# Designed miniproteins, single chains, continued (3): the designs that were tried, part 81

Each design is a single chain, and the fold is of that chain. pLDDT is the mean over its residues in the fold that is shown.

## One batch from the design tools (miniprotein)

Design m10793
Fold by ESMFold2-Fast:
Structure m10793 (fold): chain A 85 residues (1-85)
Amino acid sequence: MKERLRELLRQAGLSDEGIETVLQAVDALVNGEGPVNGMPVDAEHARRILQVILRALAERGVDPDLLREISRLIEEITGERFEVP
């Protein structure tokens, strides 16, 4: 799952740092708390990070099918659905 998510995020044009931020936020959301870029974040903060990044990708004109697949994988890992415009 994480390797597939990493691949799709790279295709969406995220940097390696951006990809790691998303993967860390996913882990923090699943565990209820975890480090994101060296900072402890709770599930609510992790959810906000993921939603902001998904919105930013949509605003940059990333392919809607690619965004749907990214959102689906995040939902599959976390159990939470994210809005993609």
Scores: mean pLDDT 82

Design m10794
Fold by ESMFold2-Fast:
Structure m10794 (fold): chain A 86 residues (1-86)
Amino acid sequence: AVKAVNTVLDGLESALLNNDPKSTIASRLDDLAKLIQAHPSLTPFIASRLEKILLRAGVVGKLENLHYVNLYLAKNPDLDSLADFA
């Protein structure tokens, strides 16, 4: 479970930092929602790592990608547990 979570979060970080299409970012967030549903005990770990990824994207100046992630989290009920950390 932790390995799968790290793989998805690594992919999300790469997508945010490398100007990947918004569809790629959305796909990574959908995979993350599925992992939270399967392993809800990992939500604090996911939230902590996601916060660090979003902070890094902000420092690098990927503000459009950050705005997209924040909108996606706000609109997706499966990710409500992560919205409080964004």
Scores: mean pLDDT 74

Design m10795
Fold by ESMFold2-Fast:
Structure m10795 (fold): chain A 94 residues (1-94)
Amino acid sequence: SHMEELIEKLLESFETLLRLALADPSLSREQILVIMKHAVGEALDYMYENGFSEEQMLEFLKRVVEILRKLGVPEEDIEEIKEFGLKKIEELLK
């Protein structure tokens, strides 16, 4: 579907941003965590504003977690990003 294709584009953009952040020697682990949380929040806001379902936002977040793990982000930071994303979805849906 068009929406599924758009989710793939959002995930590709997220992975590109993460790879750039991880490759930047000027960024601390804490700064990378803040960048990742901001990127997830912005993507979820975009999805909500464009009529994506709760199930689609949850699937996006699940796949973000898979990308973070694939690229070697520490599990503690992955859990923090996941919790942030879940709270953001809850707040958007009430």
Scores: mean pLDDT 90

Design m10796
Fold by ESMFold2-Fast:
Structure m10796 (fold): chain A 87 residues (1-87)
Amino acid sequence: MERKEKLQELIDRLEELKKMVENGASKDDIINALEQLIKFVEANLPEEKEVIDRLKRILDMVRNGASKEEIIKELDELIAYLKEKLE
């Protein structure tokens, strides 16, 4: 099922992004990864408005200097939301 495959790909990429944040990746690298994820969702899962809105919020948080802990919390909540949608 194409939709489930795209949702799983999104979850995997979000888990990678979370590891980048946990490992202290640069602000620019995190911004680039978030921008790529937003483009992926807009192209492949355009109906997932909540996901797009949450990714844009996380991007704004990173741009405005939010803490690592705040960014990880938002990523964890988004990953949990998506995992619930798969089941």
Scores: mean pLDDT 85

Design m10797
Fold by ESMFold2-Fast:
Parts: structure tokens; sequence; C-alpha cells
Structure m10797 (fold): chain A 60 residues (1-60)
């Protein structure tokens, strides 16, 4: 769950590289939501954790 969520949000951030910070945030949020939806309620905490970690990497 967490590893899959982390890979999805990291990939979304990489693909959104060079876009606005708002677009990068949106891409990460959508990727995390997709993982949580696909894997079910037990994946929700892992997806949120991966999303928060990826958000800290935006335009430091």
Amino acid sequence: AYEEARRAVDKALEEAKGKSPEEQILAITRAAADVARRLGPEAYPAAVKAMNEALKKIDA
C-alpha cells in the first residue's frame, strides 16, 4: 500500500515537473486519491502519508 502510493505520487510529481506548484499539488493529490480508491480503505492512511511526503518536495 505505502510503497505503491509513494511510487504513484513520485511519478506524478516527476511528470508535473516544470509546471506550476498548483499543478504539481493537484497531480500528487490525484495520484494519492487514485491509489486509495483502488486499494480500499486500508490504503487511505498510507496514501495520505505518501502524499504529504511528496508535497514537501515541491519547489523547496
Scores: mean pLDDT 75

Design m10798
Fold by ESMFold2-Fast:
Structure m10798 (fold): chain A 73 residues (1-73)
Amino acid sequence: SEKLTKLKQALVEEFSKIPDTEEAVTAIATATNEEIKELLEDPEGWLRRIGVPEELIPELVKKIKEIAKKLGL
């Protein structure tokens, strides 16, 4: 959907500004719409599964939730 495409673009742009998120950026950029829906349902679990360091997870989860809310997701 249009909203999921905008979410992907916004997350790639915002995460690219944070050090040590290159793998997360790649995973989100290449994710299917179904995988992005899974990210929205369980952002913590999704980020852990792709190997994001625990220290970065709270900041990335916060950004996911903020951007999703702005887009009406």
Scores: mean pLDDT 84

Design m10799
Fold by ESMFold2-Fast:
Structure m10799 (fold): chain A 112 residues (1-112)
Amino acid sequence: MEEAARRIGERSGLPAAEIAGAQLALDEMLAARAAGVEFGAAVVVADPTPEAAEEAVREAWREAEEAGLPRRIAVLIGAATEEAAREAEKAARRTAEELGAEPLVFRGVVER
């Protein structure tokens, strides 16, 4: 995974740590889904800014609503620091609440 994350980061301009964090968040989301947790859409925030989290949640909500899917959105945050992950989670939860959606936030933090 570290090598794959590095290759993806080089192509997309995203740091490898944030991509590795997003992979950890994805693994936790898949485990929750296997345990019976349902959600209408899932988004990855590997640029963990409040602005990126807000846009990701708004886009996922629009797609879920247009498709008639459940009003529950899985938000996968990949970050290099706990502080960046926390701020992105705060923005995602606030945006989901404003839209009337239920956020399921999964965080992966991989420090450099």
Scores: mean pLDDT 75

Design m10800
Fold by ESMFold2-Fast:
Structure m10800 (fold): chain A 89 residues (1-89)
Amino acid sequence: MSEAEFELEVALAFGEIALAISKLDIKNPNLSPEAKKVAEETRKRLEEGIARGEAVLADPNASDEQKRQAAEELIAETRKLLREMDKAN
């Protein structure tokens, strides 16, 4: 495995953890309707971001630069979405 592939796998793992948190928040009876709506939007965006990252990881023609770029984008998006969920709580 290249370093870039490993970085993308770490980014995907981070996205999956955030996705699990959003799914738990959606099920939480103590969260406000507004917080649940943010969690649902976060879930959708994380599923889309993870799918994009997985597509790059699965592409045998993807360069290490493309894999690193995908990792950076997924980490940045995941951090932003987690911040938005935290602010809604």
Scores: mean pLDDT 87

Design m10801
Fold by ESMFold2-Fast:
Structure m10801 (fold): chain A 83 residues (1-83)
Amino acid sequence: DESDREWERIEAELRRKLMKRSRELQEEEVEKVKEGKITKEEAHNRIAQELREEAIRLLREELEKTTDPRVRRRLRERLDVVR
């Protein structure tokens, strides 16, 4: 199914981008924890919040670009989950 292949491609790309952003945030927040500026729990919460915001941004960008109704439905479902 063309819609399923397009969704798989988009999902893989979103995952790749979020994994890269996650690594950047982990490096940044780990230094703050080592410096005693924040707790490990605070660092995890900050990373989770930033990743949610990035996911929302990326999902909205894909929604602007795609006209496939099935792919749009999948994107909206993901957007509802991440909020």
Scores: mean pLDDT 84

Design m10802
Fold by ESMFold2-Fast:
Structure m10802 (fold): chain A 96 residues (1-96)
Amino acid sequence: MEAERVLSEGINRASEYLAEASAVAGRPIALELDRERLADGRTRLRARAVDLETGEVIAESEPIVVGPDDVEGARRAAEAMVEVGERALEAARAAA
């Protein structure tokens, strides 16, 4: 599905930033997606960059609501995931 492809691309790009952040920080930082299914068939997504050793949330997105086959919602969610990855990398570099 097109919306799923857009989300997958966003996850891949965010993961690239988080891999770099992990390398800079010297510890594992991962993307976590919080998914809440809404009564009308839409999903509320929130992206977080989490330090897997401490459980600390390094960066978090605003909640993004994505409908079934909602390509524009998927693009907003993908952009939010990438932004979380970029923010986590910036935080890792600032602490280095």
Scores: mean pLDDT 84

Design m10803
Fold by ESMFold2-Fast:
Structure m10803 (fold): chain A 68 residues (1-68)
Amino acid sequence: FDLRTLSPEQRDRYEQRVMELAKETVDEVRSKSTSEDEFNRLLLERQPDLTARVQRIGEEIRREAEEE
């Protein structure tokens, strides 16, 4: 998937969705953690799931782009 093949509007939607996902994940992990060490550990545990979700967002945006 090449982000540079997207229109400015599609790229903006991709970036916004990824940013929202990252913020929600950080906020959830922060609310569940009592220390920075715990925060970092929980964030690392979620890294594979975050990667998969980011890839899905890219696939969704790419599919939308191909149908335009």
Scores: mean pLDDT 77

Design m10804
Fold by ESMFold2-Fast:
Structure m10804 (fold): chain A 74 residues (1-74)
Amino acid sequence: SSRDELVRILSDMIDELEAAGVPFTQAAQAVQRLAEAWMSQDEKVWAELEAEFKALPNPALREIGLKALEQLKA
């Protein structure tokens, strides 16, 4: 189900963020924002979140976050 895909993608993202040494608060915020965007089902929310993630200063968080976002939009 789409919910099972959400859980898998976010769990994989959390593992990758931990492995990359991303601070817990930054990782938690990114995961929460992705879950909220997925629940909204709003293309504008996804576009705004993609722009936010592209502007993130931490390259590991940016790359991992954008990968998860792309997978969730599929």
Scores: mean pLDDT 84

Design m10805
Fold by ESMFold2-Fast:
Structure m10805 (fold): chain A 118 residues (1-118)
Amino acid sequence: SLSGIKKTALFVALYLHALGASLSDTIKLVHHLVLTTSTEKQVLFEAAKYAIEKKLLAVDSVDEAFFILASGYSELKDKSLDEIEAYFIKTGGDLVTKETVSEIRAAVDAAVATKAAS
């Protein structure tokens, strides 16, 4: 379950960063998602709420945003963390750089370590 939370949090962080979330907001979101959720589904749901609040997705409902994120995650869930990172560097546009991905990954790793210790 903890490894699933890690992968899902990394996926939604990179997805929302690619949609226009700033690096600093994305790092804050990662910390919130990892420390306050207990399942991959909860990570996707909280990320969907954030995407609607910040108008990062051109949909009006949290449920529709959830299905968009869940669909995207389903295509990448069998990939390694490194493969997910490489995918978003290639496809995520100008905001998603090797440097921003590295900082987001470090934030995910740190938040997961904190959750595992508590």
Scores: mean pLDDT 88

Design m10806
Fold by ESMFold2-Fast:
Structure m10806 (fold): chain A 89 residues (1-89)
Amino acid sequence: SAAQQLEAIINELISLAQQQLSQSTDSRERALLLSALSSLNSAKDALKQGNIQEAIRSLKAATTRLLELSDEKVREKAREAEKVVDSIE
């Protein structure tokens, strides 16, 4: 289902963002990661409430921040999330 695909990608992005935040000492990178994590947690909460549209909106906000990072693994997963969103009706 759309909710299952969104939940999976949101959880993967949260894990990657938390890992990068634990390793980052750059203030700009940390700010982007914290902003992305806030949006990802909002997306997760929206899914728990059954609000798919709000989950997509929050996920898009998170991917916008994550794509500004230099880390290739985070950027690749953010692009994967964009494809998941594009596949949902």
Scores: mean pLDDT 88

Design m10807
Fold by ESMFold2-Fast:
Structure m10807 (fold): chain A 88 residues (1-88)
Amino acid sequence: SKGDQFKVFEDLFLKPQTSADSVVDSIYKILKEKNKSQIDFLERLLSRESPEAKRYLLTRILEKAKQDNDEETIKRVKELAERLGVEL
């Protein structure tokens, strides 16, 4: 449900979030910077979420990477989705 998704968003970075878009933007920035430790941390956090929440977040991040024409980040999002068992 939307309520469950918003709870996931608030918990994702261990601080209150004002919107789901803020969470998506934060995740996108982590993937774009290609910092291995942050990406590994993100993968661990996302692995604990429902399939619906994983797909929602990864889909929004993929859309953002496509808007930016960032082919490397698109690849990283798809690789992360495969590791998490999510179809985008």
Scores: mean pLDDT 69

Design m10808
Fold by ESMFold2-Fast:
Structure m10808 (fold): chain A 88 residues (1-88)
Amino acid sequence: SDDDRRQGFRRVWSQLMLGLQSLRDQALTMRNDGTPLSDILSQLDTQMSDLQQRTLSLMRQNGIPDSRQQDLLQTLDDWQSQLKSELS
């Protein structure tokens, strides 16, 4: 149903936002602790790849259309670019 689809999307979105916030907090903590920027960016790339794969799997499991998956992937790219700029 449309309700089930909206609930599935909200769950995927909520999990994604929690994951992104966790990655941001971790990256900022590493920067404050004096971790080299190259190490932070390398770790962020790995973690973002893992989060993207998990998110896509959850979206498929919840029957979310490919068009909305593409919108979410664009949001992830924009978010990562913004965080990398903040870390520089």
Scores: mean pLDDT 84

Design m10809
Fold by ESMFold2-Fast:
Structure m10809 (fold): chain A 82 residues (1-82)
Amino acid sequence: DVQKEIAKLFNEGKNAAAQWLYLLDKVLKEKGLESIEELSEEEIIELASKILSNEHNVSFEEAKEYVLNLKKEAEELKKEEE
């Protein structure tokens, strides 16, 4: 189960919001940017998916599915805390 293997690589105990922020930080460092607002949502998803695909030897499609689900869960958690 590729999704479970990716989750293990993020260390147990990180919620979806923390994992999403971790990926955003990696995307910013990859592009040498200070703000995520400089990138479109499409660019963020593509870069995060590519990072996961390359780092964890999973397909781009599997990485993209994980990234999209993670973003959705992180946004849902943020809405509940507002």
Scores: mean pLDDT 71

Design m10810
Fold by ESMFold2-Fast:
Structure m10810 (fold): chain A 109 residues (1-109)
Amino acid sequence: MKKAEEILKKLKELKELLDKIAKEVDEEYKKLGKELSSLKSPEDRVNYLAKLAGISEEEKKMIEEALKAVDEELSEEVTAADDAGDEEKLKEIQKRAEKLLEEKLKELA
């Protein structure tokens, strides 16, 4: 349980950092984009972001398993809401996804 809470804290900190960078049309946003674009594979990009967030290989595997479980449960609803342009439904699904991710991480920890 404590390990899952530590992973969730790291993910929240990463999300806050990414949200801040995304709102800033500045050199930091451009620098992150350049560094990510130099990585040729999706796996390398995920590894880079995991290192930036201080996520270990073990924690990364737990996050990947939890994300896969959340995606399998919600992907159809996400696609339907996105196709309909239903922003309020997408926000509701995002909140549910965050709760499911927390629950799945607790199961894996």
Scores: mean pLDDT 69

Design m10811
Fold by ESMFold2-Fast:
Formats: structure tokens, C-alpha cells, sequence
Structure m10811 (fold): chain A 88 residues (1-88)
């Protein structure tokens, strides 16, 4: 529980940093967002496989929903960065 809360918090902070980078350097924002998306997917698989998320159906569903929310937010960063690069 504490470990996945820290993971979520760290990912949210990285997404915020990437959102700020879209205006300053959309190319770096795009690269960073793609890397973070891969890291989130890898960490989700690790969490499910090694059980740092509590093994109750409720805790698993909450974790999966939060990961989906973070991935959607990150996809928006990717789309905004691509749009900025195309409008250059």
C-alpha cells in the first residue's frame, strides 16, 4: 500500500514536470512522456507479479483504475507535445 502510493505520487510529479516542458521543449516532453508511459506499464506488471499491492480484489481494482488515470493523463501530454511540434 505505502509503496504503490509513493509510486503514484512520483509519477504524478513527473507528469506535472512534463506538462511544463510542453511549452519549453515539446520534443523533450514527448520523449519523456513515452519513457514514463513505458515505466508505468513495467511497474504495473511488477506490482501485480510481486504483490506489493494488497491481494484483495478491491485494492487491485483501485490500483488498476489509478494507473489507467495516470496513463490517460500521460497520453494527453503526448498529444499536446505532438500538436506543438506540428504547429512549429
Amino acid sequence: MKEYEEFVKNVEKKIEELEELIEEDPEKALEGAKKLKKEIEEEKERALKYGYVPGTPEALKEFEEKVEELLKRLEEVIEKAKKKLEEK
Scores: mean pLDDT 75

Design m10812
Fold by ESMFold2-Fast:
Structure m10812 (fold): chain A 73 residues (1-73)
Amino acid sequence: MNERGARGLEEGARVAKKGGDEESAKLFEEAARALREGNTEKAAELATKGMKRSSEAGIEDEVNEAITRALSS
């Protein structure tokens, strides 16, 4: 569901921001917005960029865990 997916991306953004990666946080926030608007292609592109950035920052595991946990709720 778009809302659950968007919530997952927002949790990813929150964790990225706490980790000091504000660029990944912004990408995940924009991805969540795109997903809520029904633009799944844009959401996927932005989320992929956010994950690559988080990997470069060394926080990809924390971000991925937050997203997975939100999707499981």
Scores: mean pLDDT 81

Design m10813
Fold by ESMFold2-Fast:
Structure m10813 (fold): chain A 61 residues (1-61)
Amino acid sequence: SDEERGLRIIGEASRMLRAGVAPEEVRARAEKAIAESGLSPEHAAQLRALIDAMVAAAEAA
């Protein structure tokens, strides 16, 4: 489902950020995963916004 695919992408991005992967690399990896996932445009946009928020929070910490 879109929800399950989204949760996997979010989980992977979270793991990468905790492992110290560069923010730009996390964004690039997430964008590729979103593009390859076949999610609807609306769900893809929501995921992009959430990933951006997660990365911004990690950069601000």
Scores: mean pLDDT 83

Design m10814
Fold by ESMFold2-Fast:
Structure m10814 (fold): chain A 76 residues (1-76)
Amino acid sequence: SVADEAMKEMERLFEEIKEAILNGDLEKAEEIVRRMEALFKEYESKLTPEQRFYAEALLGAAFLAVETSKIVKKKE
């Protein structure tokens, strides 16, 4: 379904964010978070309540990971 494909894409973007953070590319990680937020807004109305909750959790985790990594880098 369209919702299932959107969820797979959200998960792929989250994996790309993790890789960008591990490579020290925080600018790329921030760009991917923005893409992930845009994707969520586009498909939000087509998701089931469970899929929406999971997508919101992934987006929140992605944002937290990027912000935490930026703070850690500033303290090095």
Scores: mean pLDDT 85

Design m10815
Fold by ESMFold2-Fast:
Structure m10815 (fold): chain A 120 residues (1-120)
Amino acid sequence: SPWKKIKDEETRIAAAAYEVVGKLALGEEPSEEDIKTVKDNADLLEELLNTDKINELSEETQKYVALTVAIILLSEGYSPEEVIKILKKRFPTMSEEEIKEIVEKAKRILEEKSLEVLKE
């Protein structure tokens, strides 16, 4: 997995969560290693996903947390515009362009699955 080459532990754990959530959103099975990384670090991930001090984390960790949150919110039926608004409030140190790119990446992942399901 690409995240194995990330040396920063928080960034690596956040990247593993992004991989797991992304695969589950596509209806694919995450790797046992990625699942184990998420389970072994569940408390840290819960803190990262719910912290009001997100701006104190590394930029890389913030990006993976934002990607994970975007996938979750879009899968729950929030519009891309609503997700952008939520992420702008939660990640005030991220540029609007970076937030839009994150939401577009998450949307593209989910759109691929939706197109597959809706084809006749």
Scores: mean pLDDT 72

Design m10816
Fold by ESMFold2-Fast:
Structure m10816 (fold): chain A 95 residues (1-95)
Amino acid sequence: SPLQQLIEELRQLIEEIKNAKTEKELLDVLDRLMDVVDRAIDLITDPQVRQQLLQLSKSLQTNFTRYLQKGDLDGAKDVLVSYGEQIISLLEQYL
């Protein structure tokens, strides 16, 4: 299904996040992660699941930005991995 393909893209992006070494690499992967999340939101018709996904997306962006502003690259990376895995779990429950 299209949603299953987006879940696979998210899993690949999480591996890229784990391997990222610079702020620029994390920002580039974040942009791609947010694109996949937006595409997933467009495929989801359940309003509760859409709202949960939107809230996870907002929390991800807020917490990621806070860690980057502190110069905590490892903390920023952990935020992306943690929220990415939560988004995957939510999407898999919707399948």
Scores: mean pLDDT 88

Design m10817
Fold by ESMFold2-Fast:
Structure m10817 (fold): chain A 70 residues (1-70)
Amino acid sequence: MKAAQEKAIKNGIELTEKSKDQAKYGKSTAQLGASNGDLAGLKEAERVGKKLEAADEIVAAMRAGLAKAE
């Protein structure tokens, strides 16, 4: 793999992990609301959970591509 492609993959992983961290923060806040019987908080927690699942798949694919470049 070309050096430029390796750099792009690494940058993609960092951006995805950063987005995951923001999503985890949102999920924690939503779960607190759900614990208080807040329906809106429950729905927000589900929404954030789906985003985290998608992010994990993207990161795994990017890391696999980078490993093949070595």
Scores: mean pLDDT 58

Design m10818
Fold by ESMFold2-Fast:
Structure m10818 (fold): chain A 100 residues (1-100)
Amino acid sequence: SAAAEQKAKEEKMKELLLKTVKIFEEKLRELVERGEISEEDAEALIKGLRLYAEKSGPEATAEAERLTSEAAERLTEAAKEAMEAAVEAQKPEADKLAEE
């Protein structure tokens, strides 16, 4: 029971993380069109975040956040804001998954 519930919760967290990455990817595409970030840097970030998302649950989320924070120092403020906005857009769903 508890193990099955934990597994279902981890699957939902993975889905939520992938949705967050997709929103961020779309925002990065807009920034590339504006010349605020290179296409290669955007692709590298999205690939890295997807690889972390494909691992497991909360640990993968924490690793993705660290990667995002480190990468943000190399990006424009617009790219940093895009990352933050993507995370915030999914926060209500993440909070629901954290609540039992």
Scores: mean pLDDT 64

Design m10819
Fold by ESMFold2-Fast:
Structure m10819 (fold): chain A 77 residues (1-77)
Amino acid sequence: ITISPSSVTPGQEVTISGKTTPGADIKVEFDGKEIASAKANPDGYYGITFTAPQGAGKLTITAEKGGQSITKELELK
């Protein structure tokens, strides 16, 4: 999972990209609420662009396929 920029502030535009399991569901949550989602293509590549929520909190990025998941967390300051 690649996050651009690598440090995120509230209200900033964020792009998340990477390679994972083909067809995996990618979910972006802020304090437990889904704010963005995508699906990896048949080659496993994905990209999501979204605006970081206003306020401090935790972004959680989950890639899931077939009951398996990988999670990455990022704090907004």
Scores: mean pLDDT 74

Design m10820
Fold by ESMFold2-Fast:
Structure m10820 (fold): chain A 97 residues (1-97)
Amino acid sequence: MVPIKELMSLIENKRKGLMVWALLQAAASQLGRKAAEYQVYMFTGESLEEAIKALESLDPSVVKELIRKLGVDEEEILEQLRKYGVSESYLEEVRKV
């Protein structure tokens, strides 16, 4: 059983959450930039750049928890996100959590 408030929050942020999750899964799978763009688009209809903006709008601690759920090395994911164009300053904040 999920409270209505939590359900409304999930619905409101559904596309943003899907963009971020598709981006993180692409990074965890070590996909090149073009393959990551295709994966994000197939799951969300959005660009890689929009998925990156969605990721960078999150608190770094939230992103670190999502990375842990992927069950792969954090630094491998962060390095792949850097190659996709995620801000190095944002990636350093995720590392510091």
Scores: mean pLDDT 78

Design m10821
Fold by ESMFold2-Fast:
Structure m10821 (fold): chain A 73 residues (1-73)
Amino acid sequence: SEEEERKKKLEEEIKRLEEEANRNSELARKYGALAKENASKDKEKAEQYLKKLRDLVLRSGDLNLKAARLRKE
């Protein structure tokens, strides 16, 4: 049915958003680890990694919020 097809497309979009959010979270964890490793060795590089961490965390959060809104439909 059209209703089942709509639901399936919504579920696929939610999954896509959640998977992208998870990828961004994994990248954020990597940059966090790199920032920690470089904190005493290269402060400029550590700050660059922290900026990437912050940006990725925000993007992941936005994607999860969008997925949550779609789940309410």
Scores: mean pLDDT 87

Design m10822
Fold by ESMFold2-Fast:
Parts: C-alpha cells; structure tokens; sequence
Structure m10822 (fold): chain A 106 residues (1-106)
C-alpha cells in the first residue's frame, strides 16, 4: 500500500541520517587520535541503530547485517571508513528507488 511505502521511505531516511551522524563522529574521532577499538565501537553502535530502523525491510536488514560483519572484520581505519561510506551510498540509492516507487502510485 501507499502508506507502507511511505513508512519504508521514512525508515530509509532515518537510516541515512544515522549513517551520516555516525560517519561524522568517526571522522572526528580519527582527527582526535581515538583508538581504533573506540572508533570501531562507535561505528558498530551506529550500524546497530540502522539495523533496528530497517528491521521491517528484509533486503535492507540483510545488507546492514553484512556491513556490520565487514566492520567487525576491519583491521584499519581506512577499511572501516570504506564500509561506512559504501553503506551510506547503498541506503541512499535504496531511498531514491523507494521514493520513485511511491511517486508511481500517486
């Protein structure tokens, strides 16, 4: 239904906001010389919040679960940053596609 797709749009918009806020905090921590362990902890908390936001979106939830595993397996700040950037880009594209589906139904 239209209301279901509108709920999906709101969930993806919230997920993107969390990813942007998490990315900014990670960048700040890197500049301030925070430990990799602390940076990774912040990234994982952000992704866990995103996972909760998209819990009712099976495709997005599965994607976020894979990105959480990639962050857990990361050994460098560059690897971790790449995962967060790719995750934000994917969610942005999913949001664009979902908004396009909503417009077709109006």
Amino acid sequence: SISDIEADVRALERALEILQETGLEVSKMIRNGSSFSDIKSVALRGLDEVRRTVENLPRSRRYIDRQIQRVQQSTTQDQLREVLDQTAGWVHMELVATKAELEKLK
Scores: mean pLDDT 90

Design m10823
Fold by ESMFold2-Fast:
Structure m10823 (fold): chain A 87 residues (1-87)
Amino acid sequence: LYEELKKLIEELKKFIESLKAHIDRMNAEQAARDAREVAETEKKAQELVSKNDIEGLEKMLEEARSFAARAIVQRALYEVRRKKIKE
């Protein structure tokens, strides 16, 4: 009857909301972890870049867990290596 149809529509809307919430939550959880690791990684990477410390940056790359942190360390390594070549 009409109430059964209403329940089906409600369930579909809940599914759509759940999917969007799942994506948003996954992104938020990943972003939160990335933000913490990124903040720490950026501080350390900038310090190591200032010191032209390639070995330190390579160790940070090994320890990096998130893709964002790993990208930061890789860019820092590239920057330091460029500096050492041409200054």
Scores: mean pLDDT 76

Design m10824
Fold by ESMFold2-Fast:
Structure m10824 (fold): chain A 78 residues (1-78)
Amino acid sequence: KLEELAEKARAKIELARKLAEEARQNTSPSAREGLIEEAKRQLEEARAYANEVMKLDEEKGKELLKEIEAAEKEVEEV
């Protein structure tokens, strides 16, 4: 289902944003690095779901990819 794939992508994006916020609050360099790496992994999985959405609905897929790109930028700015 298109809706299920989009929901999975958004859940991964939300998790990545939460991990990035936790990384911002963490004073340990190694713990922060681990949180950032996990956030990036979640966004890679979100991108895979967004690409499947793109095959079914190009406009919705592009919207998800823009959300992922915004989240990727937020993670990189940690």
Scores: mean pLDDT 84

Design m10825
Fold by ESMFold2-Fast:
Formats: sequence, C-alpha cells, structure tokens
Structure m10825 (fold): chain A 62 residues (1-62)
Amino acid sequence: DLSLEERQELFNNTLLANSDLPQDVLDQLRALLDQMLAANASEEEMVQAMRDWGQQQAAKRA
C-alpha cells in the first residue's frame, strides 16, 4: 500500500497523464482524487474509483 507522499505523487501523475482532457472533465477527476486523498483511500480504492469514473466518462461519449 502507498504512503501519503506516494499517493500525492500518484495523484499528480494521474492529472498530468490526463492533462489533454477538457477542463471540466479534468476538474471532475481532480475533485475525485482530492476527495479520495482526504478520505485516506488506499491505492486499490483510488485505482477502482478512477476505473469506475473512466467507465462513466466512456458511456457519456458513446
């Protein structure tokens, strides 16, 4: 499991990897990650939430 510092790095890297997304979508992702970090979510929980969010975004684009 990741330390708090490692979770912050994962957060930052995730935002950078998705920086080409529309601003409103990027804001939603940032809010989700902020909320999960505040809740002290595990790496597994963060990955699952990002996967679920990605599926929701894909459904909206279909």
Scores: mean pLDDT 71

Design m10826
Fold by ESMFold2-Fast:
Structure m10826 (fold): chain A 60 residues (1-60)
Amino acid sequence: PAQSQALAVLQAFADHPQAAVDALEKNGFQLTLPRDDAIQMLKEDASKAAELATYAVKTS
């Protein structure tokens, strides 16, 4: 499932919020929330990677 793949990407970059979001986009995911909000979410709490993954959709 797309969410499981998105979560794995986010967890691989847990210490680097901006790099985590960049990696999602490079792997063909689009976020349904603003990029800056996604980065801020991870900066505040890296454990929110699972929550953020629910906003990721596979763009083919």
Scores: mean pLDDT 78

